# Designed miniproteins, single chains, continued (3), part 23

Each design is a single chain, and the fold is of that chain. pLDDT is the mean over its residues in the fold that is shown.

## One batch from the design tools (miniprotein)

Design m8771
Fold by ESMFold2-Fast:
Structure m8771 (fold): chain A 90 residues (1-90)
Amino acid sequence: SMKEEAEKLIEKAREKVLEAAEEMDRMIQEGKPKEEVAKEFEKKMQEVIKELKEASEKEKDPEIKERFDYLIQEVEENLERAKAYIEHKA
Protein backbone atom coordinates (compact mmCIF):
# COMPACT_ATOMS: atom_id res chain seq x y z
CA SER A 1 0.00 0.00 0.00
CA MET A 2 1.04 3.64 -0.37
CA LYS A 3 1.20 4.01 3.43
CA GLU A 4 3.54 1.00 3.63
CA GLU A 5 5.79 2.50 0.91
CA ALA A 6 5.84 5.84 2.78
CA GLU A 7 6.72 4.08 6.07
CA LYS A 8 9.61 2.20 4.41
CA LEU A 9 10.93 5.45 2.93
CA ILE A 10 10.74 7.15 6.36
CA GLU A 11 12.53 4.17 7.99
CA LYS A 12 15.23 4.22 5.28
CA ALA A 13 15.68 8.00 5.72
CA ARG A 14 16.10 7.61 9.51
CA GLU A 15 18.62 4.78 8.93
CA LYS A 16 20.64 6.98 6.54
CA VAL A 17 20.67 9.80 9.14
CA LEU A 18 22.08 7.37 11.74
CA GLU A 19 24.69 6.10 9.24
CA ALA A 20 25.71 9.72 8.49
CA ALA A 21 26.12 10.41 12.25
CA GLU A 22 28.26 7.25 12.67
CA GLU A 23 30.45 8.29 9.69
CA MET A 24 30.79 11.80 11.19
CA ASP A 25 32.00 10.34 14.52
CA ARG A 26 34.42 8.01 12.67
CA MET A 27 35.90 10.92 10.69
CA ILE A 28 36.33 12.96 13.89
CA GLN A 29 38.07 9.99 15.60
CA GLU A 30 40.39 9.63 12.56
CA GLY A 31 41.38 13.32 12.92
CA LYS A 32 39.82 14.52 9.67
CA PRO A 33 39.63 18.35 9.27
CA LYS A 34 36.43 20.04 10.54
CA GLU A 35 35.62 21.36 7.04
CA GLU A 36 35.87 17.87 5.49
CA VAL A 37 33.71 16.29 8.24
CA ALA A 38 31.06 19.04 7.92
CA LYS A 39 31.06 18.79 4.09
CA GLU A 40 30.62 14.99 4.03
CA PHE A 41 27.90 15.07 6.71
CA GLU A 42 26.03 17.88 4.91
CA LYS A 43 26.29 15.95 1.61
CA LYS A 44 24.72 12.81 3.14
CA MET A 45 22.00 14.79 4.96
CA GLN A 46 21.15 16.77 1.80
CA GLU A 47 20.76 13.46 -0.10
CA VAL A 48 18.17 12.37 2.52
CA ILE A 49 16.40 15.77 2.31
CA LYS A 50 16.29 15.49 -1.51
CA GLU A 51 14.72 11.99 -1.39
CA LEU A 52 12.11 13.16 1.16
CA LYS A 53 11.28 16.30 -0.89
CA GLU A 54 10.83 14.17 -4.04
CA ALA A 55 8.53 11.81 -2.08
CA SER A 56 6.56 14.79 -0.66
CA GLU A 57 6.13 16.32 -4.16
CA LYS A 58 4.73 13.01 -5.54
CA GLU A 59 2.45 12.42 -2.54
CA LYS A 60 -1.25 13.31 -2.92
CA ASP A 61 -2.32 12.24 0.60
CA PRO A 62 -2.03 15.41 2.77
CA GLU A 63 -1.41 13.38 5.96
CA ILE A 64 1.51 11.42 4.47
CA LYS A 65 2.87 14.60 2.79
CA GLU A 66 2.84 16.35 6.20
CA ARG A 67 4.84 13.44 7.69
CA PHE A 68 7.50 13.83 4.97
CA ASP A 69 7.58 17.63 5.46
CA TYR A 70 7.95 17.21 9.25
CA LEU A 71 10.84 14.74 8.78
CA ILE A 72 12.53 17.14 6.30
CA GLN A 73 12.40 19.89 8.96
CA GLU A 74 13.74 17.45 11.59
CA VAL A 75 16.67 16.41 9.33
CA GLU A 76 17.47 20.07 8.48
CA GLU A 77 17.48 20.98 12.21
CA ASN A 78 19.71 17.97 12.99
CA LEU A 79 22.12 19.05 10.22
CA GLU A 80 22.48 22.54 11.78
CA ARG A 81 23.04 21.04 15.26
CA ALA A 82 25.66 18.64 13.87
CA LYS A 83 27.50 21.50 12.14
CA ALA A 84 27.69 23.32 15.51
CA TYR A 85 28.89 20.10 17.19
CA ILE A 86 31.65 19.55 14.58
CA GLU A 87 32.80 23.19 14.91
CA HIS A 88 33.04 22.83 18.72
CA LYS A 89 34.68 19.34 18.73
CA ALA A 90 37.49 19.91 16.22
Scores: mean pLDDT 84

Design m8772
Fold by ESMFold2-Fast:
Structure m8772 (fold): chain A 89 residues (1-89)
Amino acid sequence: EEEARAFAESLLGKILTVRATINGEVVERKLKVTGIFGPDFILAEELDENKTKYLILLTSPTRGVIINLYDENGNLISADLEILAVEDE
């Protein structure tokens, strides 16, 4: 928990390039980390005109980071999110 939270806090204000399968299509997006919710969720907004909001669950059970992508209401939209790059803003 402490390690996951410290990692999440290290991402605050950074830009993530992510890849996920949504509706059967592999998509890449740039998301700005805008906050932290709970011990292992990060709040992120897509870098577009709509500023689409997401919750990202950082889990590290046994094989590193498994990342789930949720919409702003907490509905799961992808279970295969990969962080491809982390950039300072």
Scores: mean pLDDT 70

Design m8773
Fold by ESMFold2-Fast:
Parts: sequence; C-alpha cells; structure tokens
Structure m8773 (fold): chain A 72 residues (1-72)
Amino acid sequence: PLSKIQHEVALMVEVVGLGTDVELSHAYSKEEIQAMIERAKELIEEMKKLNLPQHVIDQAEQNLAKLEELLK
C-alpha cells in the first residue's frame, strides 16, 4: 500500500542520514555518538518489523558497527 511505501521511504532517509553522521563523526562528542548508536538500534528494530529488504537492514547494521568502533 502507498502508506507503507511512504513509511519505508522515511526509514531509508534516516539510514542515509545516519551514514552521513558516521562520515562526520570526527565533529561529534562521545555523548552525541552514543545518542546516534541508540537511534541506529531503534531504526534497525523498526526495519525488521516492517520486513524491509535485507540489504537495507545490513546497511543500517554496518553504520551502527562503525559508530560503536568510534567509542573504542
């Protein structure tokens, strides 16, 4: 349905935004990176509930892993 497609597009926009945040991570504090990690986990859970394509979920999980490495 159209409403489902609109919701999926909104989630995909969030994934793209998260990717940009990872690239700009050197400009963020540890607290800001921690908030991004929490948001990424929420996005991944929503994507799984909506049964989005696996490659979209994989991209989000990859960005989450990159953010977690920044706190090491």
Scores: mean pLDDT 71

Design m8774
Fold by ESMFold2-Fast:
Structure m8774 (fold): chain A 111 residues (1-111)
Amino acid sequence: SKEEALRQLEEQLERVREAAKKLREAIKKGDKEEVLKYAERMYEAAKEAYKIALESGDVEALEKAIETLEIAAEGLEEAVKKFPDDMELQIRLGIVHLMLGMMKLLLEKLK
């Protein structure tokens, strides 16, 4: 249902916000292992939000997934700047940007 999708998306949004906070703390410390751990958590939350929004097809679900994906993209961009030689971070950022582009395109078609 739309209500269940929105509830699940709120959970992923909270997960990505918490992971982004921990990621920024890890970046300040220069702790690559922590950065990779929280980047993974952000990526998983973003990927889950993307799936929920696609299955829902609802405008509000797409908007909430876009918010989640934008937070993930910002955090991953900061991680890539700190560790530019880490290919996994670059690949995850690229995938998040592709998911975000698809969500925005779908939202425009529904408006």
Scores: mean pLDDT 90

Design m8775
Fold by ESMFold2-Fast:
Structure m8775 (fold): chain A 115 residues (1-115)
Amino acid sequence: MTPEEVKAAVDEAVRLVQSGAEIVEIKIEGDTLTVTLRLPDGSEVTITIKASKENLEAIAELLRALQRAGADELVVFRYVTSPEEKAAFDAEVEQLRAEAEKAGRRIAGVYTLEL
């Protein structure tokens, strides 16, 4: 995807969440991130972004925007390029789940993209 297409997808996702859409699913398959949102009328919208080195920061911004708008749910996402980074992230996620439960919050999704 071009940086302009990623920005358009980010802006649309933020707009939908601000209009009361719920995060239904965040899926990562290879280099593809798919976000499914449910609107207040019950309809679903799917936003698909292909990860690249050029759009990693925009994808991170999208996930942070979804977290800020997602009420009591947290979405945790990290890019990992080595088994050591994955092991460190898995340990960090375990700690974040314990902290979220203590604070009365839920983790909506935890995803790792290997590059």
Scores: mean pLDDT 68

Design m8776
Fold by ESMFold2-Fast:
Structure m8776 (fold): chain A 69 residues (1-69)
Amino acid sequence: MEELEKFWELVTTEPFSLEKVEELGKKAGLSEEQIKAAKEAIENHMKRHNGLLPSREEFISEVEKILAE
């Protein structure tokens, strides 16, 4: 969980780029499975909300949901 919070801080401190998700995920200490889930969570939220990023809590909740599958 701490790694997901660190990742989200890194993502939100710079202009958002989906290309950087894998790089920032590795920097935050996320596993490959967590990086994939994070990318899906962000893409799904942006598709439903006209390109807006999720809140930290929405992001973590969606990642947990994807990983629980």
Scores: mean pLDDT 76

Design m8777
Fold by ESMFold2-Fast:
Structure m8777 (fold): chain A 80 residues (1-80)
Amino acid sequence: TESEVDKILAEIEGLLRQLEAAVAAGDHERARAIGREIDGKIMRGYELIGKLPPDRAERYAARLLELAHRRHDLWRRIHD
């Protein structure tokens, strides 16, 4: 349901804040662990979005893509 998608998006946002803090602290081990958790939730988010009506799916997919880009940017900061 949309409620389940909203919940996963909120969880990803919370984890991204934790990831940003871990990266800023130089805690690369914690950053990798949080990153893996985010990656799993992104995959689950896309699965749930695929079950929505097309108009709703497009809107939520755009939001999830933005979060995925933020995750990728933080991953690059660790590996650059």
Scores: mean pLDDT 85

Design m8778
Fold by ESMFold2-Fast:
Structure m8778 (fold): chain A 73 residues (1-73)
Amino acid sequence: GTENMKSSSEASRLGQEEADRALQGIKDGNGVETLDEGAERLREFGAKSTGGGLGRASLGVQYLLQLKQDYTK
């Protein structure tokens, strides 16, 4: 339905915005905290979402956690 498409689109937008914030945090030397905060915001959005929104938010969290692992190695 339309609500499910809107939720998926919003999750994608939020995921990209948090990825951009995380990359900016890495540039200013605060990458770990910025990545953790971004992942938590996406988890909270995912918990309030269903269907595609939940899936896209989960993918965003996984991406930020992968960036954190790469950054801290």
Scores: mean pLDDT 72

Design m8779
Fold by ESMFold2-Fast:
Structure m8779 (fold): chain A 92 residues (1-92)
Amino acid sequence: DLAFQTQAQSLARLMAEAGEDDIAEVFRRVARGEAEPEVVARARELIARVTELSKERREYLKKNPELSQEEVEELQRQFNEEVLRLARETFL
């Protein structure tokens, strides 16, 4: 599933940027098809949750076109922070 592999690679980058190198390596293995089935299952559940959060954020932005660049960037920071929290809860 190319979409799943692409999302796993994106999460690996986000984890690495946050200094979560061990979790970043988990997502890199998932993206390469090298992870155990249980790890892949957890990654799929997390990616489904992240996809839903991303959809909610996109809908909010569509309904609020008056938001400044700074407000949009703050929403992106909050989204990244929530994704990091979910990843830590899933793999730590």
Scores: mean pLDDT 86

Design m8780
Fold by ESMFold2-Fast:
Structure m8780 (fold): chain A 82 residues (1-82)
Amino acid sequence: PLDESVYQQLAEAKQLLDEAKAKIAAGDISDEVKALYQQAKATAEKLKALLEKHTPPSPEKEQLLAELDKLIAEADAGLAAI
């Protein structure tokens, strides 16, 4: 299994994205929401780079990379919509 810190960072990125989405649903399109999307994307990109360079190939790694790619794409879509 992958290190707990990897799952913690993924959870943090997902929480930032969920918070940004909740604020948008409430009608908030402020710079604070942009910052949340930017933080979610940056956290996911950093974790993706770490996994790609410093962990051996595994099905677990490939699944996690796919989840990170989805999160980055959702953050990019949110930023483009604001």
Scores: mean pLDDT 82

Design m8781
Fold by ESMFold2-Fast:
Structure m8781 (fold): chain A 105 residues (1-105)
Amino acid sequence: NIGQGVDLYDQGNYDDAVTYYDQGINQDPSNSGLGYSNRGLAYLQRGDYQNAIRSAQQSLQLSSNNPAIQSLSYRVLSQAYRLMGDQQSAQRYDQLSQQYRNIAL
């Protein structure tokens, strides 16, 4: 599940973290925005920027009313684009991440 995936991510076990995030998403598809954003972070650590972007975008579609998850997803997009050399997109998503973090108080 998502919580177990976070523990694995913190331990540097990104492959197993992705698996547990996928299980959490499948167990609760109606409330899986956090799972997708955390899966995006794990893909970033694996260097899989395309799957990181896809996961963050899915998280944003599912989390339109959750600024904390939106902030995390925009941070994933910012980091993925920066690592791919798209500094303009990275800066735009970084600004969005900061805005949504401030709303999530």
Scores: mean pLDDT 80

Design m8782
Fold by ESMFold2-Fast:
Structure m8782 (fold): chain A 60 residues (1-60)
Amino acid sequence: SMQAEVDRMVAEIRAAIAAGDWDRARALVQEVIDKVKDQTLLNQALRAYVAALAEARAAE
């Protein structure tokens, strides 16, 4: 399903951020934007990305 695909991509984005691989994280976010046409699922993924960035910043 598209939900399962988005959940998988979000997990990969979080892993890339945790690894400090910003190029991979950006590429994965762009893939979500290009692939996901459902606004609700897109908003869910983008909110998860913002939360992961905030968590990474707080860990500094």
Scores: mean pLDDT 78

Design m8783
Fold by ESMFold2-Fast:
Structure m8783 (fold): chain A 61 residues (1-61)
Amino acid sequence: MGLSRDQALQQALQQADDSAALAESQGHRPASRTVEVTPDSVTVTITHDDGLVTEATVAIG
C-alpha cells in the first residue's frame, strides 16, 4: 500500500500546488518553496509573502 519516493514527491508537489493556488486566490502570494526528502517522507513547504506557511507531507512506504 506504500508509495514510492517518486510517487510521494509527485503527490506532495500536487497537494502543495493545490494549497498554494487556493491561498493565492485569497490574496496570499507564494514567495518560496522548499522540498525535503527523507527515507520515510516527502515534505513540501511554501512560504507566502505575508508570512503564511503551507505544508504538504506524503509518506513513503
Scores: mean pLDDT 83

Design m8784
Fold by ESMFold2-Fast:
Structure m8784 (fold): chain A 79 residues (1-79)
Amino acid sequence: EVEEVVKEVVEEVMNRVKEKVIQHELTYGRGLFLPSDFEELRKKAEEIARKTALEESAEKAREEAMKLGDEFYKKALER
């Protein structure tokens, strides 16, 4: 079921990005993400995962969502 794949992929992306954000904040002593940043990331990850799972495959959905999460984190670092 597409919704099950979307939920699994989104949680993987969120956990990966949260770990990176926590490590950055502990290392540099300042916040990197606001709560609204996590909400925006979740929404974007859900959108790309659902679209890709429907149009291509669950494997591609995971790949694209993970890439989106990594790019979102990198853009936050460049602020």
Scores: mean pLDDT 82

Design m8785
Fold by ESMFold2-Fast:
Structure m8785 (fold): chain A 73 residues (1-73)
Amino acid sequence: MGDVHKNDLNLTNDSIKAYEEAKKVAATGSPEEARKKLEEAAELARQNASLSRDPFSRRLNEGLAKELEELRK
């Protein structure tokens, strides 16, 4: 038994990758592109949180979604 299930780990890695890409676009891209990427990444993180069985993975994905939502403001 590990800290996260393999499926939860893959979902969380996808969320982290989307989060990092959205942050990069927010810093270097157009406002329009930044908004779209932040929204897409936040939606992915929320979806992956709901799909995660492990409480730790769920909390991580919820935290990523919250940070992305703050970056949209």
Scores: mean pLDDT 78

Design m8786
Fold by ESMFold2-Fast:
Structure m8786 (fold): chain A 97 residues (1-97)
Amino acid sequence: EEERRRRGEELVEEARRLASEKAAEAIGAASQAIRDEGVEAGKKVFEEKLEEMRREVERMAEAAEDEETRERILEAAREVEEEGRKRLAEGVAAALA
């Protein structure tokens, strides 16, 4: 049971790491698209990259041994997505200044 809890905690942390890495990639790709093609192109790239992140996190959630771990994985992804959207909005404002 303790080993199962530890595996669950490790999976949640791995999911947070993956989501954060994918969100950073999404921001980088969106920023490049904004520079090359404008804000609407950047938003499209960002949403496409976030969809890829969501699919990978959902796959990790399916690997969870219990509902609590699954919920924690999905919650971590939501928090990372919200922070990523905030950083993109700040980046767009900076790029237009």
Scores: mean pLDDT 81

Design m8787
Fold by ESMFold2-Fast:
Structure m8787 (fold): chain A 89 residues (1-89)
Amino acid sequence: MEMSDEEVLELIEKELKELVERGLITEEEAEIIYKYVKELLESGKMTNVEATGLTQALLAEIMGLELHNPSEKMKEMLKKAKELLEKLK
């Protein structure tokens, strides 16, 4: 199935909102993750599959869950996203 950038962003926003509602992440963490993924997706620096994978990997890291073998590209994007989260005081 062909997913548009808009559909991918809607799925990511929904996932983040559900996690905030469950108290697993903060609203500020969700907003930072969403903005970062949106910027990378809209700039063409990542694919829809990479965007969803990065979001899930970030959420797993925040929740202390084990990641299933992320790619090197995913690991680099995760490090950058964590750097952005660490800037949130």
Scores: mean pLDDT 69

Design m8788
Fold by ESMFold2-Fast:
Structure m8788 (fold): chain A 110 residues (1-110)
Amino acid sequence: MSVEEIIARIKDPSLSYDERIDLHRELIDTGSQAELLEAARALIEMLKDKDWGVRQLAAAMFADTVRHLIDTGDEATLREAGELIEEMEKIPSASPVMLEELRRLLERRR
């Protein structure tokens, strides 16, 4: 399955929670830095969903995607990861604890 297909299916509310989690794991394992950055931006949009369960799923997937980008990324990817954290901070339902953890991981790579 292509990364674009995985991103599209993660956005599909007709898929089960477990199916969406498995697709996200495949994305982390197979995705390029650019594809993971695009996926993280798509997950930020999912955090605007009216369903609490969809927002919690998107938040968890975002945290895992950004952690992987911080662990594996070059200087340009680390800069874009910082911008993603700032974008997520603008979402009222975002977890401050998660964002603080991601910021600390990013600072350790600088």
Scores: mean pLDDT 78

Design m8789
Fold by ESMFold2-Fast:
Structure m8789 (fold): chain A 83 residues (1-83)
Amino acid sequence: SLASAEERAAALAEARERAPALVDELVTVEKISRELAEKLVRGAMGELDWDEVRAVRAEVLEELNLPAHELTVNGRTLTYGDV
């Protein structure tokens, strides 16, 4: 959010192009609802606040009984609270 407008626009365009594939991967591989998958992808694109991302993450991890500190998006493990 504090990056330059040009960097943000480029990153959002690239993420938006990949968003449908990431949503499909979360639904098919992680077995979460499409609604939650879409919220996670929007968070990764910087469209959600950190509090909103954490709330969605908590819902997903609770449904899947996954470790609270790990979540995989686009083949990458996301860790929270390690900043």
Scores: mean pLDDT 59

Design m8790
Fold by ESMFold2-Fast:
Structure m8790 (fold): chain A 104 residues (1-104)
Amino acid sequence: KELKDYYIKQLKEIENLLKETYEKAVSLGAPEEVIQLLKDAIESVKEMIKLAENEDDVNRVLALTYLAAKGAIDVLEKAREMTKDNPELVKLLEESIEKIKKIF
């Protein structure tokens, strides 16, 4: 139970970080495609949290947490590549990637 709760906490930290990144990206005028990528990533993490909450196998919860982190990093790296002409967005996305890496 405690290990499962720990991994679910990490999933929620990833969700909150993506939500913060989404809000800042909107404020910086990010392209609609980037905004949609961040929205889709948030929804994917929310689904992974629901799966983790209903999963009794701690190893599967760990796998969901790892996939959520990897998926979030992949989305942020793609968003960064799409926004290379905007230094403020690049910096936001790079800082967000680093923060996700520190959750593990």
Scores: mean pLDDT 88

Design m8791
Fold by ESMFold2-Fast:
Structure m8791 (fold): chain A 61 residues (1-61)
Amino acid sequence: GSSTTVVKVPEDANLDEVVAALRKVDGVSSAIAVPSINAVAVVGTGGAQLEQQAQAVAAKF
């Protein structure tokens, strides 16, 4: 099964760059920018491990 997580993006980061980086994460099937809350919605497999990895990638920006 797939899960959806919302990953917070640093205020000064480019959302499109964060989306591109998140799409490279193992287990991610899609990543969509949500500009109204400065976040990316990530869909994929891996549950908590995927969520942790996605958050870590976004935090680097």
Scores: mean pLDDT 80

Design m8792
Fold by ESMFold2-Fast:
Structure m8792 (fold): chain A 66 residues (1-66)
Amino acid sequence: VISTIISANTNTVTTTFVKQGTTYELAYTLSKDTVSVINLNTNELIDTLSSTNEAEKQYDITLPSL
């Protein structure tokens, strides 16, 4: 399940979710137009994704097989 928490007063919009016991953070950075995928259990950056659609800000997210 994906839960979205939007912080409108920062340069970053974050969403957290859990997959197979690991907590991930998706952090959209407004100045870079990128989404960072972070493993919150290890504080490791897994991936950085660029928008596939400028108008809709769509991102394709592939998580590691655990």
Scores: mean pLDDT 61

Design m8793
Fold by ESMFold2-Fast:
Structure m8793 (fold): chain A 66 residues (1-66)
Amino acid sequence: GPELRVGDRVVVRGRSSDGGEVTIEGTVVQLEGDFVGVRGVDLQTGAETGLAGSRAAIEAMVEAVL
């Protein structure tokens, strides 16, 4: 996946257990060692949301860096 840095605007796409996709447009707000935090909006629901995980897991879900 793309190398992420704090302040990057990203679109992150994951898969739900029901086979649907979740898409979040947000900003990388935290990057500490292997930990990445993103804050943004769930494009399916319009709700403000966030996600966090290992760098590899988050980078694998990144569709675009804006």
Scores: mean pLDDT 74

Design m8794
Fold by ESMFold2-Fast:
Structure m8794 (fold): chain A 86 residues (1-86)
Amino acid sequence: ELKEKIEKAIDTILEAADALEARGHRYQALSLVLKAAIAKTLYDNGYLESAKELVIKTAEEAHRLAEQAGLTDLAEKMRKSAEEVK
């Protein structure tokens, strides 16, 4: 189900944002939160393909940021969530 995959990916993006903020990466965390909010708004308003594309792109960004911050388990969780949406 595309809806469940998008919701799970958004939840993981927000989890990554929270972890990054806790480690002092405030700007990167805020960027992820805003992109997740836009993706959810697009999805809730029926723009499914745009929401999917933004979620995948944001998940890939969250994966890279988590890897750079040494959050290996979270980075792997983010990678898997992104693949599930594709």
Scores: mean pLDDT 86

Design m8795
Fold by ESMFold2-Fast:
Parts: structure tokens; sequence; C-alpha cells
Structure m8795 (fold): chain A 74 residues (1-74)
């Protein structure tokens, strides 16, 4: 597995999303399917846990992006 940047759950949603996107790019470049699946699941969990509808939409978008990349890497 590639080394992923930690995502701070107390950081602004935009910062969390930016870190997730950097991790997705890193995992994709390495063909790390396990990390891509973890990142998709993490983004989905953040979307479910988000109290702010804007943050929820943002994390849902990141989860969709991770899923798309995951499907293409295989």
Amino acid sequence: MVELEPVDPNAPAEEQAARLRRNIARAAASGDVASLQLLRDTAEELAKAAKDPEARALFAEVAREAGRVLDQVR
C-alpha cells in the first residue's frame, strides 16, 4: 500500500476533500486498488457523517471520483 496523507476529521471539508483527492491520485499512480477502495469507503463514510449539506455533497463527489478511478485501474 502507498503511504496516504492523514485526513483530519476536524479540518474544513474542502481541506479533507483536497487530501483525499491527493491520496486518490497517489494510489492510482501506483495501481494500489486496496488504497483506492479504502479512500472511496472513507469518502462515503465522511459524506454520511457530514452535518453540513455542502460538505456531504463534496464528500459524495470525492467518493464517486475514487470509485471511477478504482474501476479504471483494474
Scores: mean pLDDT 80

Design m8796
Fold by ESMFold2-Fast:
Structure m8796 (fold): chain A 96 residues (1-96)
Amino acid sequence: ALARIREVVEETLERLKETLPEEVYEIARKHLERFLEWLEANPDASVEEVRAALLTAATETLMQVQALHPNDEVLVEKLVELLGELIGRIVAIVEA
């Protein structure tokens, strides 16, 4: 499961890099890399624990971007879309 989750995270980061400003990519990379490190340290984590850690990483990314770009609703909406797709894909992997 970890290898497939890493692949999904890497694909999402590539799309972020191509679609959004580099600053947003760097923020997302930091929080998602921390999620992957947590996942490697917790190989026996439950589906609910993985979901919670992923939601924390996504929320921290979104909050930091919103703080830096408080009036850029289009940027925030696109980031929410990409993070939502990431969450859905990873949850599908861990529930299988």
Scores: mean pLDDT 84

Design m8797
Fold by ESMFold2-Fast:
Structure m8797 (fold): chain A 56 residues (1-56)
Amino acid sequence: AVLTPGQRKLLVEAIQNSPALKQALLTSHKPEDVVKALFGDATEDDVKRTLQVLNA
């Protein structure tokens, strides 16, 4: 619950600009752990919303 709209935009851009990161998220059993490793603390809702934007 600490990600601002600007930080979510940066996260989406980071995923789109890094094929390795996108693949890690799509193949990971726990995508939330990958997101937390990149940006520190992220809530489950922040992770879900970011992944929904990526998959849209």
Scores: mean pLDDT 63

Design m8798
Fold by ESMFold2-Fast:
Structure m8798 (fold): chain A 102 residues (1-102)
Amino acid sequence: MAEEAIRRNVERLARALGVPVPKEPTKEDLVRLITQLLERLSAGGDVELRFYDENDNLIVEARLGHRDRAGAEEVARKIVDKIEENPVYLTRIEVTRAAVPR
């Protein structure tokens, strides 16, 4: 069932972000933590993001604009929905700084 995968992802992400692990992790906690991470990653400008599971399979690929909180939340929700459909652990994020279009 997806609940254990959600809990494990919350624990791993909270540890990676240096924030306290919620006592009873929920799907919405995971969405919030991923949104916070994405806001930090896009704070310096546009970024391209690739999220990978424990087997190095791509979960989601996304592009975020600078300080696009709504876009960050939408991407976070897509990741969480995919984890619910196929229970996997988010283990790695690749961040590529988007080139300034000339």
Scores: mean pLDDT 78

Design m8799
Fold by ESMFold2-Fast:
Order: structure tokens, then C-alpha cells, then sequence
Structure m8799 (fold): chain A 93 residues (1-93)
């Protein structure tokens, strides 16, 4: 969903790219603490926190992250990366 505001679109794209880059780097480095931090930030920044919480059957993303094993955190990070890529594709029209 692309809006008429080019400046807003560009800034949103830059933020999405930054979060995507950080998530990919943390995932490659197996920095679970960094992954938890970035996923939480990403969910809040882009308003996907409620969707993620309901998808995983929890009250909040923060609760999900605190109660997740390393493997679950990695899965959550990969899912978040896919969501961000989809959003970038939509905005890069």
C-alpha cells in the first residue's frame, strides 16, 4: 500500500531497510539478545505487534520473546524478516 507522500515513503523505506539489515546481521551472528531487541523494536515501530502476538498465541511480543527458546527466537526473527521484505516490496513500487 503506497501513499502519496514521497518523503514519508522514503523515510519508511529507510527504516525498514535498517531493521532488515540489523535482523539479518544478528541472525547470522546468532546474537539472540540482539535479535530479541530488534524484533521487539521492529514490531512496535511498524505496528505489527498485535498481529505477531495473536499469531503466536501470546498477549504481547515482549512476552513471546521472554518465554521463547533460542530456536523460537530464530524462527520469529526469520518471520519478521519476511514481513519486512514484503513491506519493502510494496513501498518500492
Amino acid sequence: MVRTDPETRRRTLEKLEEYLKKLKEALKNKDYEELKKIVRETAKEFGIEPSLAFRFGVESVDELLENSDEEKIEELAKHTIEMLRTMIESLRA
Scores: mean pLDDT 75

Design m8800
Fold by ESMFold2-Fast:
Structure m8800 (fold): chain A 83 residues (1-83)
Amino acid sequence: SAAALARDIAEGAELYLEGKKGLEETGSAEDAAKYAAGAIRTIGAALEAALLGLAAEVRALVEALDVSEEVKELALKAIDDVE
């Protein structure tokens, strides 16, 4: 399920960026949880893609997603870092 992995990576990246911004502004435990959960989800899904030999397919699907450029950049970096 390369499509599911691409979505998980993108959603994780979005959550990470939201949590990171919130932590810089408020320092709340909720924002810290988003930051950590986003990081875990992004790296976990990227690692699963690499282990399944789907990294290239997942990368192409992430590029095609209708998400912000910041989310795409972080998602693609995570995929590259685990290859």
Scores: mean pLDDT 84

Design m8801
Fold by ESMFold2-Fast:
Structure m8801 (fold): chain A 55 residues (1-55)
Amino acid sequence: SMEAERRRREVEERTIRELEAIQADTSLSPAEADARVREVVERHDRELRRVEEEA
């Protein structure tokens, strides 16, 4: 559906922004940055599954 496509695009755009923010954050150690990236990726996967289930 068009609504599912819009929500999927929103999830992708938010994920890209979050990953860019992590990469730009010079206060994070490499280990902290890696942990945040994993969290963002896991959340992205869960959100996409929800969009697919609601479609």
Scores: mean pLDDT 83

Design m8802
Fold by ESMFold2-Fast:
Structure m8802 (fold): chain A 85 residues (1-85)
Amino acid sequence: SWRDYFNLGVQYQNQDNYQDAIHYYQQALSLDPDSPLASQAYFLLGSSYYRLQNYQQSLRYYQQSVSLDPTPLKQANLQGVQNRL
């Protein structure tokens, strides 16, 4: 299920395995792009790309996350990556 892929992404991210985390978050979103966790999955994709220093992809995913569910934390991370570009 999309929840299983999302949870695998979180597990790999907690191990600092950002490439594997990205893979599983993308699989979760491909199964249900409108899931209640879609904004969180995009945020965690943005954070994972940021840790890999891929700031362009980080920006894209943070923007998508904020567009679905704006929070102060997501806005701060979006601004942080914009300041890197």
Scores: mean pLDDT 87

Design m8803
Fold by ESMFold2-Fast:
Structure m8803 (fold): chain A 72 residues (1-72)
Amino acid sequence: MPKEVLFAESELALAVMEAHLALKLGDVEGARRALERAREALRRLEALGAPQDLIDSAREAVRRLEEEIAAA
């Protein structure tokens, strides 16, 4: 796997984790900023032609975050 794909995957994972931590602390604004970084990482994965299963998992993670933030 190209290093650029690995970096984008890592960026997405870290952004998702940060968003969840922000939501646990009641920091909805922080969670929204982390969600934007997760969306940027997802767009990069798509642009790089990452494996479809990885893109699908990333899309699910981003969508789940959007729902959690909307419910907060």
Scores: mean pLDDT 85

Design m8804
Fold by ESMFold2-Fast:
Structure m8804 (fold): chain A 85 residues (1-85)
Amino acid sequence: SMIDEAEKIIKELEQLVQELEARLAAGEVDRATWDRLRLEFAQLVAKGVEIMKKLSEEVQKKVREKLTEAMLRVDALVAAAEAAR
């Protein structure tokens, strides 16, 4: 199911956000690791957007909201990590 694929990607995005939160809390703010994780996050967002295009408008709205929330959280975490360097 395309809905199941979207939910799986959202779960993977949430796991990456949790990893970034844990690394920031531990003071692990090295640029190389954060740039790699940011790239992985961006690639998952791109996959989520492509899957979203194949869903009904109602489901697309829910997926878009979850993707936007994850993106805002990552932007805040990246800014905090850069400030901690």
Scores: mean pLDDT 86

Design m8805
Fold by ESMFold2-Fast:
Structure m8805 (fold): chain A 68 residues (1-68)
Amino acid sequence: SIVSGATAAALLAMSESGQVGAEELRRILERSGISLDDPDAKKALASMEADKSKPDLSSFDKAVEKNK
């Protein structure tokens, strides 16, 4: 089953606390076995670098869903 929304919500909450940036998101993708060459993963990382308070969580969810 897919729990991407819970993961995305946790990342957003942590980024609002100043604890999660693009580096942490990159590590989470790597630990989940998601290729950083995946276009959806790259888009999610780029959005996080541009605005960590409002990252593109739909692209992140797509990358996570592909890995499940």
Scores: mean pLDDT 63

